Designed miniproteins, single chains, continued (3). Designs and how they scored, part 112

Each design is a single chain, and the fold is of that chain. pLDDT is the mean over its residues in the fold that is shown.

## One batch from the design tools (miniprotein)

Design m11896
Fold by ESMFold2-Fast:
Structure m11896 (fold): chain A 64 residues (1-64)
Amino acid sequence: MKPSLEELKKKAFEEAEKSDIRTPQEALDLINRIEEWLRSQGVPDDEIQEITSEVARLIAERLA
């Protein structure tokens, strides 16, 4: 079954939650990996930017 945009977004958030992120550099590396993965799934750049911004927000909350 083809993943929906909502399902891909959920998977991106799950990857962020599972990742052991302790530094801003590790956060950037994870965000770049998620962005590349979403692009490989055919997600448009505007949607990727929205998803990665939300992921970055979630990671920033963890680092605070």
Scores: mean pLDDT 78

Design m11897
Fold by ESMFold2-Fast:
Structure m11897 (fold): chain A 90 residues (1-90)
Amino acid sequence: ELSEVQKEIIYKIEIAKDKVLEDESLTEEQKELFKKYADKVIELLKNKESFEKILKVIEEAIEDFKKKGDKKLAQIFEDLKKTIKELKEK
């Protein structure tokens, strides 16, 4: 079964995804790319993959969004990375 912590992370990603998809200032390309990374992280969490593997995907998302100048979307994944790292220290 998923831990309460994993459930909380999934919930936070789903909320961030919903907000991004409803954000009229973002392009459809930005929304689709965010959704792809968010869904991949959720899948890894549901499959109980290692935190290292999950963090690698988040880092890839951050680098991709930074390269494209999407600072707002990169920051969402930076915040998620911080949350997951705090859990790994436990």
Scores: mean pLDDT 82

Design m11898
Fold by ESMFold2-Fast:
Structure m11898 (fold): chain A 110 residues (1-110)
Amino acid sequence: SDALAEAAGEVVAAVRAAGPAAFVATGSGPRARTAVVGIASLSADGVLTLTAVSDGVVRSVTGPPGELRVVVEARGATPASTSDPAAGLSVSITPLDETRAEVTARAAPP
């Protein structure tokens, strides 16, 4: 679908912008193959960035190492997580209800 192609383009752009330290978790929904994507990256100077993409909406937040969260609208999102224990970086998608999902990035302080 056109919406799926547009969402895929936004995900590709966000992953490229985050660079090689990016970790991606994807939750599927009934309206698209990818309903929610969470992208986490940690810069060399210790800036944690979380980007959440859901149904054409992109939300980004930054902060010090620790935990960042965003809530997005997502119908029928599936739980997903990706982590690198060696880097101390993870991203997860947790459905809150039938219409919302929480996207979380976690990074250990250096």
Scores: mean pLDDT 67

Design m11899
Fold by ESMFold2-Fast:
Structure m11899 (fold): chain A 86 residues (1-86)
Amino acid sequence: KEIQKKIIIDGLEQLIKTLKELSKVSPDSKKYEEAARLVEEALEAVKKENYEEAIKYLEKALELLDESSPQAEALKDIIEALKKLK
């Protein structure tokens, strides 16, 4: 549980960094900025072990991203990992 939670936290932190960098260079800057904010809220929920709340924030972030993007795939993987923890 502890190791899995740490991996999820590290994955969320990396994804936030990537989304913030994309917001600086993309014409869809507002979309990536909003997605980064939702992932940040999910990260705080994971730290509090509120996995249901974290999943809801990540699903909202996923709605903003292109389905086939590497960022969307990373979000889907993290959502599935969180579902196994609850």
Scores: mean pLDDT 82

Design m11900
Fold by ESMFold2-Fast:
Structure m11900 (fold): chain A 72 residues (1-72)
Amino acid sequence: SLVDQLRASVSRYSEEELRELFDEFDTDGDGYLSREELKALAKRLGLPAGFERLLGERVSLDELLKALTAFR
């Protein structure tokens, strides 16, 4: 299921590793990911297709961590 895939993917990465990945994909350095950048990050994490649609058009690190933590 989507939830099982999210939990498995999130459990592979520490909060520190997730922060590093966020910074890697935050190409303009504004502290937010666009939908396209979030989609790319989701693919790196092995998250199911469409994960980016669960979040807004601009996603902060704190919003991403909160969303991922909700599935732990």
Scores: mean pLDDT 72

Design m11901
Fold by ESMFold2-Fast:
Structure m11901 (fold): chain A 55 residues (1-55)
Amino acid sequence: GPIEEAERRGAEAALRAAEGLSGEEGVQTLKDHAEAGGMSAERAERAARAALASS
């Protein structure tokens, strides 16, 4: 649905940001921004770790 689509687009933006970041600092930064954007803390952390692990 629209919420899931917005979250996916947010994750894609986080992936691009993660290209310049790595390690726990990158995870924390992406998680904080995703969470501030409306993503749940648990989901934001999972997405941030997945983004950095895939980089």
Scores: mean pLDDT 69

Design m11902
Fold by ESMFold2-Fast:
Structure m11902 (fold): chain A 72 residues (1-72)
Amino acid sequence: SAQEEARLAVTAAVLAGEVYFLEKYRPSIPKEKLDELRAAVEKVLQAIKDGSDPATIKKLIDEAMRLLQEAI
């Protein structure tokens, strides 16, 4: 639904903002972990841009969330 697509887009934007915050203000986080997290978030944004199904986008968001928790 359009509401679900909007919700996923907002979640992806929040994730991108969190990665930007960590890259700018948390220099103690290893570069390799930040690069992996950034790549995962970029995959989410690309899937949304490509019009992937909501289930695929949710799986990519879950993976990015897992990597974010591991980096913190």
Scores: mean pLDDT 84

Design m11903
Fold by ESMFold2-Fast:
Structure m11903 (fold): chain A 66 residues (1-66)
Amino acid sequence: SDERIARYAALVQEALAADPSLRDRLNAALASLGVTTEAVLGGDNTPVARGLLAKQPGIAVPQPAP
């Protein structure tokens, strides 16, 4: 559900705020698997998760679909 995905995004955001090196490691690990952060959070069609991730510097988030 969107609430569950939003909660996960919030936890990721909190962890990245506490340790900026975690962001680089997470992005590198996901890139090596050919996976985006949005895909790990349950797909690109979750506006709440996209909004929360967009607030984190250095995370590439796709623009919301109209």
Scores: mean pLDDT 57

Design m11904
Fold by ESMFold2-Fast:
Structure m11904 (fold): chain A 82 residues (1-82)
Amino acid sequence: LLEELERLERELEEATRRAREAIRRGDLEAARREIERLERIRDRVMELLRQATDKEVILRAIGLALRAIGDIFELEGELKKA
């Protein structure tokens, strides 16, 4: 679980970076694809959270889920203004 959360955190950081780069470049389709990737990462983190029994894993998953939700909200806002 911890190893998978660490992988998802890296994937989230990469997808967020790519989405922002795509928005800056005016590639709204690429930006939407990366936001969809963030949504899949969010959903996977929430699924892991549902399965987690260790408090430390639960807290880390909650933190990562909140970060994903925040990044999606911010990027969707930027995309709508593009």
Scores: mean pLDDT 83

Design m11905
Fold by ESMFold2-Fast:
Structure m11905 (fold): chain A 61 residues (1-61)
Amino acid sequence: EAVANIITQMQLSDASIASFLVKLLQLPVAPSAEDLQALKADPVQGLKLLIQKYPSALQKP
């Protein structure tokens, strides 16, 4: 998925990024400020951490 690359190239506010990720990844709760900072610094690592925190995201039984 190119989501990490898109997030890196977007100059969006933290709120906009959080809203986008909640919708895209079907997260049960919005990412924390720390998660958003990780995404801005390293979007691949940040997404990996989000999936790790919310393992049900994008996963089916």
Scores: mean pLDDT 63

Design m11906
Fold by ESMFold2-Fast:
Formats: C-alpha cells, structure tokens, sequence
Structure m11906 (fold): chain A 70 residues (1-70)
C-alpha cells in the first residue's frame, strides 16, 4: 500500500458516511488492509491530538500525501 491509497480510502469513507469527519478506527482498519502503516499511524495521531474518535478527512488526506516515507 501507499500513502496515496490510504488517502483515497479516507476520502471514500468520508463520502460513505456523508461527513467531513471519519471514524478513526474504521479508517485505520482500511488503511492497514492496504499495507500503509504510516497512514494508519497518522490517523491515530490526529485523532489523539484532537481528543476525538473522529478525524477531519481533509487534514488526514493532506498529512498522508505530504509525508512520502512509507
């Protein structure tokens, strides 16, 4: 998997839920299935920083696409 595929998975999840925020646990599971450990870690870190089980999908996507090292 790649950070780009992880970003696309987050965008799809946001569309499916009809929300700009996605459930962090669901996003992490889909990203791990794609083999992107870095993408999964980024989502968990964002959820923890915001103190929420949901993360802003746009911020998560930007973070994954800006960090090309996994």
Amino acid sequence: GSSREAAEAVERLAREEGSERVDARRAVQKIQDLGSAGGAAAVWELARAEGSERVDARRAVETMLAQPDS
Scores: mean pLDDT 72

Design m11907
Fold by ESMFold2-Fast:
Structure m11907 (fold): chain A 106 residues (1-106)
Amino acid sequence: MSLMQFAQRFMAALNGVDLGEAPPLTRLSGPDSGEGVYRLSDEAFALLRSYLPEVTRREFTADELLELLNEILLREGLLERNADGTLSLTEKGIELGRKENQQPPR
């Protein structure tokens, strides 16, 4: 799983949207408006640790995961801040996401 694929699946899960495949996150407690506790899959945990070696736990609130993910994506140049303070995918982020979507079905 790529960083962009994880980001897309995580964002979909937070918005209550299923991308039609198993998410890299398992909900442990009710997702009350971003306060829900999620457990990372082994693949997602390994991926996050490759970008942030300080990540030693597998369970996060949705808000903690969103903050962590936004930090990684901003550092990697996959997200940028808009004038209104919101975050958008960069051209690099869009291209990386497209490459992952072009993968042959597993």
Scores: mean pLDDT 67

Design m11908
Fold by ESMFold2-Fast:
Structure m11908 (fold): chain A 93 residues (1-93)
Amino acid sequence: MEKEKEEIRKKAREIVKEGIEKGIKTKEELLEEVRKFAEPEVVKEVEELLKVPVETAEKLREIGIEIDLELIEKGKKVSLSEEEKKEIEKYKK
Protein backbone atom coordinates (compact mmCIF):
# COMPACT_ATOMS: atom_id res chain seq x y z
CA MET A 1 0.00 0.00 0.00
CA GLU A 2 2.70 2.51 0.98
CA LYS A 3 4.74 1.85 -2.18
CA GLU A 4 1.76 2.53 -4.45
CA LYS A 5 0.90 5.75 -2.58
CA GLU A 6 4.50 7.00 -2.83
CA GLU A 7 4.63 6.28 -6.56
CA ILE A 8 1.32 8.06 -7.18
CA ARG A 9 2.47 11.04 -5.10
CA LYS A 10 5.72 11.35 -7.05
CA LYS A 11 3.86 11.23 -10.36
CA ALA A 12 1.41 13.85 -9.12
CA ARG A 13 4.28 16.16 -8.15
CA GLU A 14 5.89 15.78 -11.57
CA ILE A 15 2.61 16.46 -13.38
CA VAL A 16 1.97 19.61 -11.32
CA LYS A 17 5.49 20.88 -12.03
CA GLU A 18 5.14 20.16 -15.76
CA GLY A 19 1.76 21.88 -15.92
CA ILE A 20 3.13 24.98 -14.24
CA GLU A 21 6.16 25.04 -16.57
CA LYS A 22 3.77 24.71 -19.52
CA GLY A 23 2.09 27.93 -18.38
CA ILE A 24 -1.25 26.60 -17.21
CA LYS A 25 -2.95 29.47 -15.38
CA THR A 26 -5.79 27.90 -13.38
CA LYS A 27 -6.35 24.90 -11.12
CA GLU A 28 -9.20 23.74 -13.38
CA GLU A 29 -7.03 23.82 -16.51
CA LEU A 30 -4.28 21.88 -14.74
CA LEU A 31 -6.74 19.19 -13.66
CA GLU A 32 -8.08 18.88 -17.21
CA GLU A 33 -4.54 18.38 -18.55
CA VAL A 34 -3.83 15.74 -15.90
CA ARG A 35 -7.05 13.87 -16.72
CA LYS A 36 -6.02 13.59 -20.37
CA PHE A 37 -2.90 11.50 -19.75
CA ALA A 38 -2.81 10.35 -16.11
CA GLU A 39 -4.37 7.47 -14.21
CA PRO A 40 -7.38 8.25 -11.96
CA GLU A 41 -5.33 7.73 -8.78
CA VAL A 42 -2.76 10.29 -9.97
CA VAL A 43 -5.55 12.74 -10.83
CA LYS A 44 -6.88 12.43 -7.27
CA GLU A 45 -3.44 13.13 -5.81
CA VAL A 46 -3.04 16.24 -7.99
CA GLU A 47 -6.48 17.40 -6.87
CA GLU A 48 -5.40 16.99 -3.22
CA LEU A 49 -2.18 18.93 -3.83
CA LEU A 50 -4.16 21.79 -5.35
CA LYS A 51 -6.41 21.96 -2.26
CA VAL A 52 -3.69 23.61 -0.18
CA PRO A 53 -3.95 27.30 0.73
CA VAL A 54 -1.47 29.91 -0.52
CA GLU A 55 0.65 29.74 2.66
CA THR A 56 1.09 25.98 2.29
CA ALA A 57 1.89 26.31 -1.41
CA GLU A 58 5.00 28.33 -0.49
CA LYS A 59 6.09 25.60 1.92
CA LEU A 60 5.47 22.93 -0.72
CA ARG A 61 7.78 24.80 -3.09
CA GLU A 62 10.54 24.53 -0.47
CA ILE A 63 10.19 20.72 -0.39
CA GLY A 64 10.33 20.48 -4.18
CA ILE A 65 6.71 20.93 -5.22
CA GLU A 66 6.34 23.99 -7.40
CA ILE A 67 2.74 25.17 -7.17
CA ASP A 68 1.89 28.37 -8.96
CA LEU A 69 0.19 30.75 -6.54
CA GLU A 70 -1.92 32.02 -9.44
CA LEU A 71 -3.43 28.54 -9.81
CA ILE A 72 -4.64 28.64 -6.21
CA GLU A 73 -5.62 32.32 -6.31
CA LYS A 74 -7.67 31.91 -9.50
CA GLY A 75 -9.29 28.80 -8.08
CA LYS A 76 -11.76 28.48 -5.24
CA LYS A 77 -10.69 29.15 -1.65
CA VAL A 78 -9.13 26.00 -0.23
CA SER A 79 -8.53 24.75 3.31
CA LEU A 80 -5.68 22.55 4.53
CA SER A 81 -6.17 19.54 6.82
CA GLU A 82 -4.22 19.09 10.06
CA GLU A 83 -2.62 15.92 8.67
CA GLU A 84 -1.28 17.82 5.64
CA LYS A 85 0.19 20.53 7.88
CA LYS A 86 1.89 17.87 10.00
CA GLU A 87 3.34 16.13 6.94
CA ILE A 88 4.80 19.39 5.60
CA GLU A 89 6.42 20.10 8.99
CA LYS A 90 8.01 16.63 8.84
CA TYR A 91 9.71 17.50 5.53
CA LYS A 92 10.87 20.84 6.90
CA LYS A 93 12.88 19.01 9.57
Scores: mean pLDDT 56

Design m11909
Fold by ESMFold2-Fast:
Structure m11909 (fold): chain A 79 residues (1-79)
Amino acid sequence: MTPREQISRLVSLGSGYVIRAIAYELEGDLKGASESLRKASELYRQAAELLREAGGPQSEVEYFEELSRKLEERAEKLE
């Protein structure tokens, strides 16, 4: 219920969707993989926003924003 706990939950959920995307790629379901990567991207974007609101280091905020962007780019390539 602290901002730290909320950020940790979002990061864990995002990581879970990345793992799900890998599973979909192994099954040949590129559409499912793309959708899972987009969900992971949104979760990391939310984590960056909460970290910014909590006064976390700018470098860490930028890290999650960059990770979100890279996951979105990967999802687009699987279209």
Scores: mean pLDDT 85

Design m11910
Fold by ESMFold2-Fast:
Formats: structure tokens, C-alpha cells, sequence
Structure m11910 (fold): chain A 65 residues (1-65)
């Protein structure tokens, strides 16, 4: 079964973007391992600012056995 998920990581606006990227990488790796899935594709990280919060989003497509 193929499922597309949107992974979100939020931090204070002053947080380095590299830190949000690392947070997303970790969350995705943990989720994939927990689900017993395989990553089929991964999109680029999209950043947005909402007031004093920096938001990072990555869309990942997973294949489950």
C-alpha cells in the first residue's frame, strides 16, 4: 500500500533551518521504521514563517508491505 504523508516540524523563528531539516529527517526515519515501510519518494523541505514560528514541511511517499 502506497501512502503520502506530510511531515511538519515547528520551531522559534530564530532556529537555524539546518536544525529543522535534521528534525524532519529524524521524525521521518522513526516513522518509516515504526511502520515497517519503505520510502518511495521524498520532496524538498518547504519553509514558512507564521509570526514568531518557523515551520518546515516535507512530503514523503511510503510503500508498505
Amino acid sequence: ERVTVEVVWEAPRSTPREELERGLDRVIDDAVRAAGATIVSSGPTVFSVEGDTLRAVRTVTLERP
Scores: mean pLDDT 81

Design m11911
Fold by ESMFold2-Fast:
Structure m11911 (fold): chain A 60 residues (1-60)
Amino acid sequence: AALEAIRAHAERVHDPETGATQLSPEAVRLILSYMNSLKDKTEEERIKAAEEIAAAVAAG
């Protein structure tokens, strides 16, 4: 659920020429830190946070 939004963002930044998904270290840290802090929260709260982070980073 929540991780789905983050995964969609990661796939969007995938570069077939390099063969890797390239995100800035700051973006990765934000995603991981936010999701980890919400692991005890409801599914809705995690989904909302994941979408918020994914949208912000994707807009980049």
Scores: mean pLDDT 61

Design m11912
Fold by ESMFold2-Fast:
Structure m11912 (fold): chain A 93 residues (1-93)
Amino acid sequence: SLEERLKELEEKLKELKENNADPSEIVDVLLELALVYIEQGEYEKAKEYLEQAKKIVKENNLELDEEQQKKLLEVEIELGVKELEEAVEKVTK
């Protein structure tokens, strides 16, 4: 269930943040949360988690592995496509 996966990931994120865990692990969970929210159609929440992940990457000078880079790119593409769809709908009458 997406809802069960979401709850597990949110609890894991909270635990990692409270325990000052490895920033790379936090980024991985944030990207997974963003993807799950995209699957649920919750694009605003997905964008919040993407921005948190990007901030952590920048502040910690993280070198993302290939899997993390792929997840980041997938989130950015999906959110970018939705922003374009919304912009098109706004100008159509």
Scores: mean pLDDT 83

Design m11913
Fold by ESMFold2-Fast:
Structure m11913 (fold): chain A 63 residues (1-63)
Amino acid sequence: SEEKQKLFDKISELFKDKNTVPLDEAVAALRPVSPEAAEAIREAGKGRDTITPSEAFAALKKV
């Protein structure tokens, strides 16, 4: 779907120069695209300050 492609593109942009991103930054970046995806990312990073690309993509696969 177009929305899923947009989410994947956003994650790719977010991590292009980084192996980790602050969890709150990742959630904020995805919220305008999909509130559901933003919550999935928040849950995947629960109890942590940062999230990795693999964790982010795994969380989005469940949405």
Scores: mean pLDDT 79

Design m11914
Fold by ESMFold2-Fast:
Structure m11914 (fold): chain A 110 residues (1-110)
Amino acid sequence: TRTVETQKKIFDSMPEGTQTLFIQILLNQAKKKYKNGDYDGAIKMSELTSYVSKDYPRIRAESLKIRGDAYYKKGDYDGARNSYIQAANLYQSVGDTQLAKQLLELAKKA
């Protein structure tokens, strides 16, 4: 019911420990929606998680991977590729070269 920008402002006002708890809850909800075949819900929750977690690159990368997986299941291969590339760049930026490489291979196959 709140806009993504409003959610980000509320999130940014939280203590760091509360922020990490909330992004983990959002990430888990995105994963659950994907597992249950709610790909539209997974995309929406992944976008929210990615947006609020700008200062948490690993969580942001994982949320973008879920977004890519959900787009792929919907046949939106452009959305999948873009999501995987963004996630790969974030993993590369934190030194996780193996996960970055795996996501770039997913992007090539989409």
Scores: mean pLDDT 86

Design m11915
Fold by ESMFold2-Fast:
Structure m11915 (fold): chain A 86 residues (1-86)
Amino acid sequence: MYGLVISITVAKEKTDEVIAEVRKLVAATPGVELVAIEVIDLSETQSLVVLTVLAESRERAEALIEGVRKLAERHGAKLEYLLLEL
C-alpha cells in the first residue's frame, strides 16, 4: 500500500474547477482512495490544494500522479508530490 500527498498551486478563480477535475480523476483511477482534500489560502490570487490518497500499488499511485500532472499542466498550475510506501 502507498500513501500519496499531492499539492497543487492554482489561481483562486480556478480552485473549484481543479478540485472537481481532481475528484473525477481519482474516481476514474482504480485502486486509489481519496482520504482528504484541503484548500489553503496562499494569497489573494493563489490557493494550495492538498490531496491525500491511498493507492493499492505503486503502479496505481503513478497512474494518478501522471493524470494530475497533465491536469496541472493544462491549468498552468504548480504540482508537487510525496509518495510513501506504507
Scores: mean pLDDT 86

Design m11916
Fold by ESMFold2-Fast:
Structure m11916 (fold): chain A 80 residues (1-80)
Amino acid sequence: MTIKIVGVDGSVKTANSKDEAIKILTDLAKSLGLDPNESVFQISVNGQLYTANSAEEAADIIFKNLDDGGTAYVNMVKAK
């Protein structure tokens, strides 16, 4: 299964596994100056918005809701 992750920074990355998606999401958070362990991930897939409290949860949401060739749009903000 292959999915695309589009970051709020305009980056486009391809993930073939949940582990690759976790890495992409973690690296994206760091590129935005955020701690991925203290970030909230906002994920738009198939016109639905989901919120995740970790990169692992975000990857689970993406792979549960997308089929092969699907695209997820991701933003992230600092958790309180």
Scores: mean pLDDT 83

Design m11917
Fold by ESMFold2-Fast:
Structure m11917 (fold): chain A 87 residues (1-87)
Amino acid sequence: SAEKLEEAERRILGLFAEFLAAVDAAARTQDLASVLAEFDRLWAQLRAEVERVLAEHELSPEERARFLAQLDAAAGAVRAEAVRRLA
């Protein structure tokens, strides 16, 4: 339902915001290599949690695939920006 979709989206946005804050905190105090290692670790955790949230909210396979594709693209953009900022 739309309500399940909205709740899943709200939770995913919150998780992504926490991920962004953690990456930004690392970027303020660490070198590029350390930031990328922390990014890869946090990204793996985020993706697993998002997949869990999507499963819990009984979203369709198409909705799940779309969320995961958007998340992959957003994470890729964040990683590229960290490289540009710290290189």
Scores: mean pLDDT 80

Design m11918
Fold by ESMFold2-Fast:
Structure m11918 (fold): chain A 87 residues (1-87)
Amino acid sequence: MARYEALVREIAEITEMDEEALRRRFEKLGLSVEQLERILRELKKGAEYAIEVGEATGDFVTEILAGSKLSFEAMRESIEKLIEKRK
């Protein structure tokens, strides 16, 4: 549980999304710690990998975003902002 909460927080920070909304969505989808770690690794690769994350995880990321009224584009935009800050 502590590890799960830490991963949700880090994903929320990277995507600039609400931690509570993401946590509830991930719990509803029954995501494992390993699946969250995979999502986090892909997000850390940057904006170009936002498309690749959708392809590599298939409907998995799409289902997360759709169910929480988040779009894959919103996630991509947040990643692009993170990359911009590091340039």
Scores: mean pLDDT 58

Design m11919
Fold by ESMFold2-Fast:
Order: sequence, then structure tokens, then C-alpha cells
Structure m11919 (fold): chain A 98 residues (1-98)
Amino acid sequence: MIEDLLKRLDEAIKKRDVEEAKKVLDELLNIDSLTAEQWRELSEYLRLKAAMLRLEAGVILAVDDSPESKREAELLLELSDLLEKGAEEFEKKAKELE
């Protein structure tokens, strides 16, 4: 279940589909069967993904100044911000269960 949602999230990120990423994060937040530890693990996963996207955006901007590269970097940064917000919401869920 969780692994399938994480695969969908990874596919949305690869496709730069911000709306699909938001839907997957909302579906993850609505899972009532997770322990505090599982919410923390999901939060850490999202933080790592967000960091990777910021790094990728930085590399794109460093090697190419084209309008296309700037647009791709902006999408990656938007996805990174979305994932960081999701991580904060998942950590809040973990704290509520402690």
C-alpha cells in the first residue's frame, strides 16, 4: 500500500506533475493505520527527496541558462517545497500519536 503510493509519487516527480504529487501526498495523509514511527520514516523520505530535487535544480541552473532549463528548475523547486510541507505534516501526525 504505502510502497505503491511512494512509487506514484516518484513517477509524478519524474513527470514534473505537481498536481499528481499533491494528490498522492493527500492520500498518504489520509492513511489511518500508520504508527508514529512510520509517519517519521515517511517524513524523512520526503525530506531526502526534497533535498535531491533542490540539488538537481541547482545543477540544471549551473550548466544551462536556457529558458527551458530555468522552467524545469522552477518546477523542481516547487516540487521540493511541496515535499518539505508534506514532511512537516507527516511529522505533526507522528507527534499526535506519541
Scores: mean pLDDT 84

Design m11920
Fold by ESMFold2-Fast:
Structure m11920 (fold): chain A 68 residues (1-68)
Amino acid sequence: AGDLAADTMSLEVFDRVLEQLRAAGAPPEVLAFAEEIKAKSTDGTVTAEQLGELAERVARWLRERKAA
């Protein structure tokens, strides 16, 4: 879908992040949310708030992982 550099970049980065999360053993809840946001992005229904929530969930998991 695209000639929009920002959207194309976002989808490519998102795909890479999702792969990294899976490889790193992210919790099923984080993975499920990331997949839902990716699907909504494809449908054009994703919001900046949802992207922010995903980033916050990932950041929380990473902090917990560092504490281990």
Scores: mean pLDDT 69

Design m11921
Fold by ESMFold2-Fast:
Structure m11921 (fold): chain A 89 residues (1-89)
Amino acid sequence: DELRKETLEEESEAALEIMSASVYILAGDLQGAIEELEEAIKELKEAIKKARELYEATGDPIYKKWAESAEKALKLLEEELEKLKKELA
């Protein structure tokens, strides 16, 4: 399942970038944290898109449920990015 593999890869990449952003925040590197969060948001958006495509193709409710959960996580990440950008400005 090619779309499922791509979705998992993008989720893993987003998780690594969120962890990197946390390290940058602890180090006081707000610019580094912003860059990592922007990449994480981008990858999570692609993963959500692929999960929605998988739901349309298969009808499996797990893809819909995952996409809904990921959309909630995306909102929290976008709110955190806004806060960090405000601190940098």
Scores: mean pLDDT 77

Design m11922
Fold by ESMFold2-Fast:
Structure m11922 (fold): chain A 64 residues (1-64)
Amino acid sequence: HMTPEEELARKIQEALAEADARGMTPQEKRDLLKKVAEEFAKKYPGIEVKVDEDGRLIVTIKEP
C-alpha cells in the first residue's frame, strides 16, 4: 500500500519514463501529466494538482 504522495510520485515517474521511451514532445508530456493529475484528483478530492507552463507538477493540499 502506498501513501497518496507516493502513489502520485510513482504514477508521474512511470508516465514520464514511458513518454520519454516513446519520444513524446514536451507538449505531449504536459498533456499526459494533466491526465494523471485529473485521475489523481478524482481519487483524492482533497488534493489539487496543477501543471505549470514548464510542465512542473504543483500539488496543493487543501486545509481541513
Scores: mean pLDDT 71

Design m11923
Fold by ESMFold2-Fast:
Structure m11923 (fold): chain A 76 residues (1-76)
Amino acid sequence: DLIEELRKKIEEIVKLSLEAAKHPDPEKTLEEIQELVAEIVELLDEISEKYNWSGDELRELIDKIYKEVLEKIKKE
């Protein structure tokens, strides 16, 4: 499921961003974040083509996933 893959990548990016803020040498973590951003862009293109979703629908999906990921991390 492309949407589930997108959610997992967004969750990983948020966790890595928090990890980078705490690490004295975050270069490797920042490189991993950059690679995940590229993968997310590719997934968004694939989702747009497969489901014929508009930019507004993609934005709402990203916003929803981001909020859910933040809530999950706060509860951990």
Scores: mean pLDDT 77

Design m11924
Fold by ESMFold2-Fast:
Order: sequence, then structure tokens, then C-alpha cells
Structure m11924 (fold): chain A 85 residues (1-85)
Amino acid sequence: SSMDGYEGLLRGQLLMAKPFLSDEEYKEALELLEKGMQIRKDAMKKYQEGKISMEELRKKVKEAQELLDKAYEIISKAMDKYLAS
């Protein structure tokens, strides 16, 4: 699915950035990515099971996106070091 492709792309970008990240930065980016993806998957499942409203789903998707955006910022800063050379 397109969603599985997006997760794969983010994981691929993190792996490519790894040589330009400290171990601590890599761990933080990975934890943010995993947490963001898990919140999205959990919220979608609960919505499909009728356990949460559309409004709650939207709030959880936004929360997940904020975590993914933080992961991307760490990755982006590392890639900027590579591209500036």
C-alpha cells in the first residue's frame, strides 16, 4: 500500500543518513519514527473497530505526524551536512 511505501521510504532515508548521525541522534530519530508509525497504526485499527471517533482519529494522526516531522528534522539536518560538501 502507499502507507507501507511511505514507512519504507522514511526507514530508508534514516539508514542513508546513519553515517552522518551520532548514535544518540540515530536512536532518537528511530524511536520517534517507530512511535509515530505505531500511533498511526493503533489509531487506524481502533477507528476501523469503531472504538474511537473520526475527531479522535484526526487528533492521533496529527500527534503521529508531529513525531514523524521531528524524526525527519533529525534526518534532514544530517543530509544537509552531506549535500553541503
Scores: mean pLDDT 83

Design m11925
Fold by ESMFold2-Fast:
Structure m11925 (fold): chain A 65 residues (1-65)
Amino acid sequence: MGYELYVRKYVENQIKLAEEYRKNGDFEKADSIYEELKKQIDELESLDPRAGKVARETFEELEKK
């Protein structure tokens, strides 16, 4: 439970960082952050499927906003 909260906060912070770059007109850096985050989620799912699922669900929910 606590560990999953840290995974959620990490994904939320990366999305916020990408959003800040986008707000400043740096769309290339924003896209790069999203691509790196997707790779990190894939790696996490391979190492810890439960934590990876939490990260993926968090990412998908934030993409809807």
Scores: mean pLDDT 79

Design m11926
Fold by ESMFold2-Fast:
Structure m11926 (fold): chain A 89 residues (1-89)
Amino acid sequence: SETERKLTLLLAHVIAANGEVLVAERLLANPNTSDEQLQAVRDSLEEIKKRLEEMLKELGEYLTPEQLKTVEETIERLKEVIKKLEEKI
């Protein structure tokens, strides 16, 4: 179904978002990372967060409780890393 396709895409975006968080954490751990690089990563993570929030709003009712928790935890992790990036800039 179309809903099943959209749910698969949402879960794929969750995997991609967690990958981008790992990249951001590595850049945060490197004292030689420029402010411009930190700003670019912050902006990228903010767009990823907004996209996941939009998909959750559309599809949340169709998620299992475990899937819903995974998406919500991913959004919270994005928020935490964005905050750390903003504090370092």
Scores: mean pLDDT 88

Design m11927
Fold by ESMFold2-Fast:
Structure m11927 (fold): chain A 88 residues (1-88)
Amino acid sequence: TTALLEAIKKKNPETPAEEVERAEALIPELMEETANAKEEEIKEAFAEAEPEQHPYVEKIIEAAKKKDAEAAGEAAIKGEELARKALA
């Protein structure tokens, strides 16, 4: 929880901590759905999230929109790596 929050804050220091905490709940869901879903499923999942509030989520959506699951998966993996580095 805290490690993911710090990773996001390090990448986006201007983002309020409260917004980062909300995104923490969305990131695991987006990563899981991106890794295991087809294009249409990914788009539906992103529609349920509030992407305009979370710039880091926007990048994953943008990737999915351009190159479907493959690019979205790469973006999600990079986000996960950032979170893991903060935890380690």
Scores: mean pLDDT 50

Design m11928
Fold by ESMFold2-Fast:
Structure m11928 (fold): chain A 83 residues (1-83)
Amino acid sequence: LDEAAKEARERFLKKGKELVEKYGPNSEETVREGLLEAMRESNRIRKLNPRVTPEQQKAADITLENLAKELGLSDEEVEELRA
């Protein structure tokens, strides 16, 4: 992975630690916010990569929708994460 992907992972881990400190490691809120942050970073990295194939993009979209469903996100929230 490139430097952008590494930097995004580092930001996600830092945010995760903040959420654990605020809500606790096993709280539903920590899990939900952590997954949302991971989804945002994943989408940001993918938008910067012109080598992503249509099949890889489709698989990523399915993964995003599955995660959003597990988090109980609305259709509007899912669209915001894609943008």
Scores: mean pLDDT 66

Design m11929
Fold by ESMFold2-Fast:
Structure m11929 (fold): chain A 95 residues (1-95)
Amino acid sequence: MAEVTDAKGVVEGDRVTFTVTIKNLGEDGDYTVRLLDENGNQVASATVRLKKGETKDVTVTAPRSAAPPGKYTVEVLDANGDKVLSKAEAEVVEK
């Protein structure tokens, strides 16, 4: 199981950088990280390779126009994108 331990969104000019800290308690493998808005629309995603027991910061970027300030859902999925393994909330705040 891969678990989100922290998730934050920071506005950087015309971009929003989401930093998602993931702890992999499952097998070595590829995982998908996605950010969903309040309506469940995907605004950003990234794939990441994690080793068993690894804790890794994953950065996912979106245009500011696609990720306005507000609350987002972070989902970590298996490599096939079929199974949601973990969920967390990430907030994008104005500076």
Scores: mean pLDDT 81

Design m11930
Fold by ESMFold2-Fast:
Structure m11930 (fold): chain A 75 residues (1-75)
Amino acid sequence: MTEEERERAAKKAREELDQVKESLEKTKKTKGVEETVKRIPEFKEALRYIEKRDKSIQPEVDEILQELKEMEESL
C-alpha cells in the first residue's frame, strides 16, 4: 500500500464515521434515547465495517462504542 492510498482510505472512513455520528445525534434529538438504543445494533455494525477499512480510526470508533454502551446502561 502506498501512503497516498492509506490517506484516501482514512479520509473515506472518517467521512463515513462522521455520517454515523450525525445519524446517531439526529436520532437522539428526534426520537429520544429509548428509540436510539433500539438502533444500537445498526450503529455497531456500521462502525465495525468502517473500522475494517482503516485501523487508524479505531480510537474514534471505540469512543462512539463507549457512548452507545453508556446510553444502553442509562436505561
Scores: mean pLDDT 78

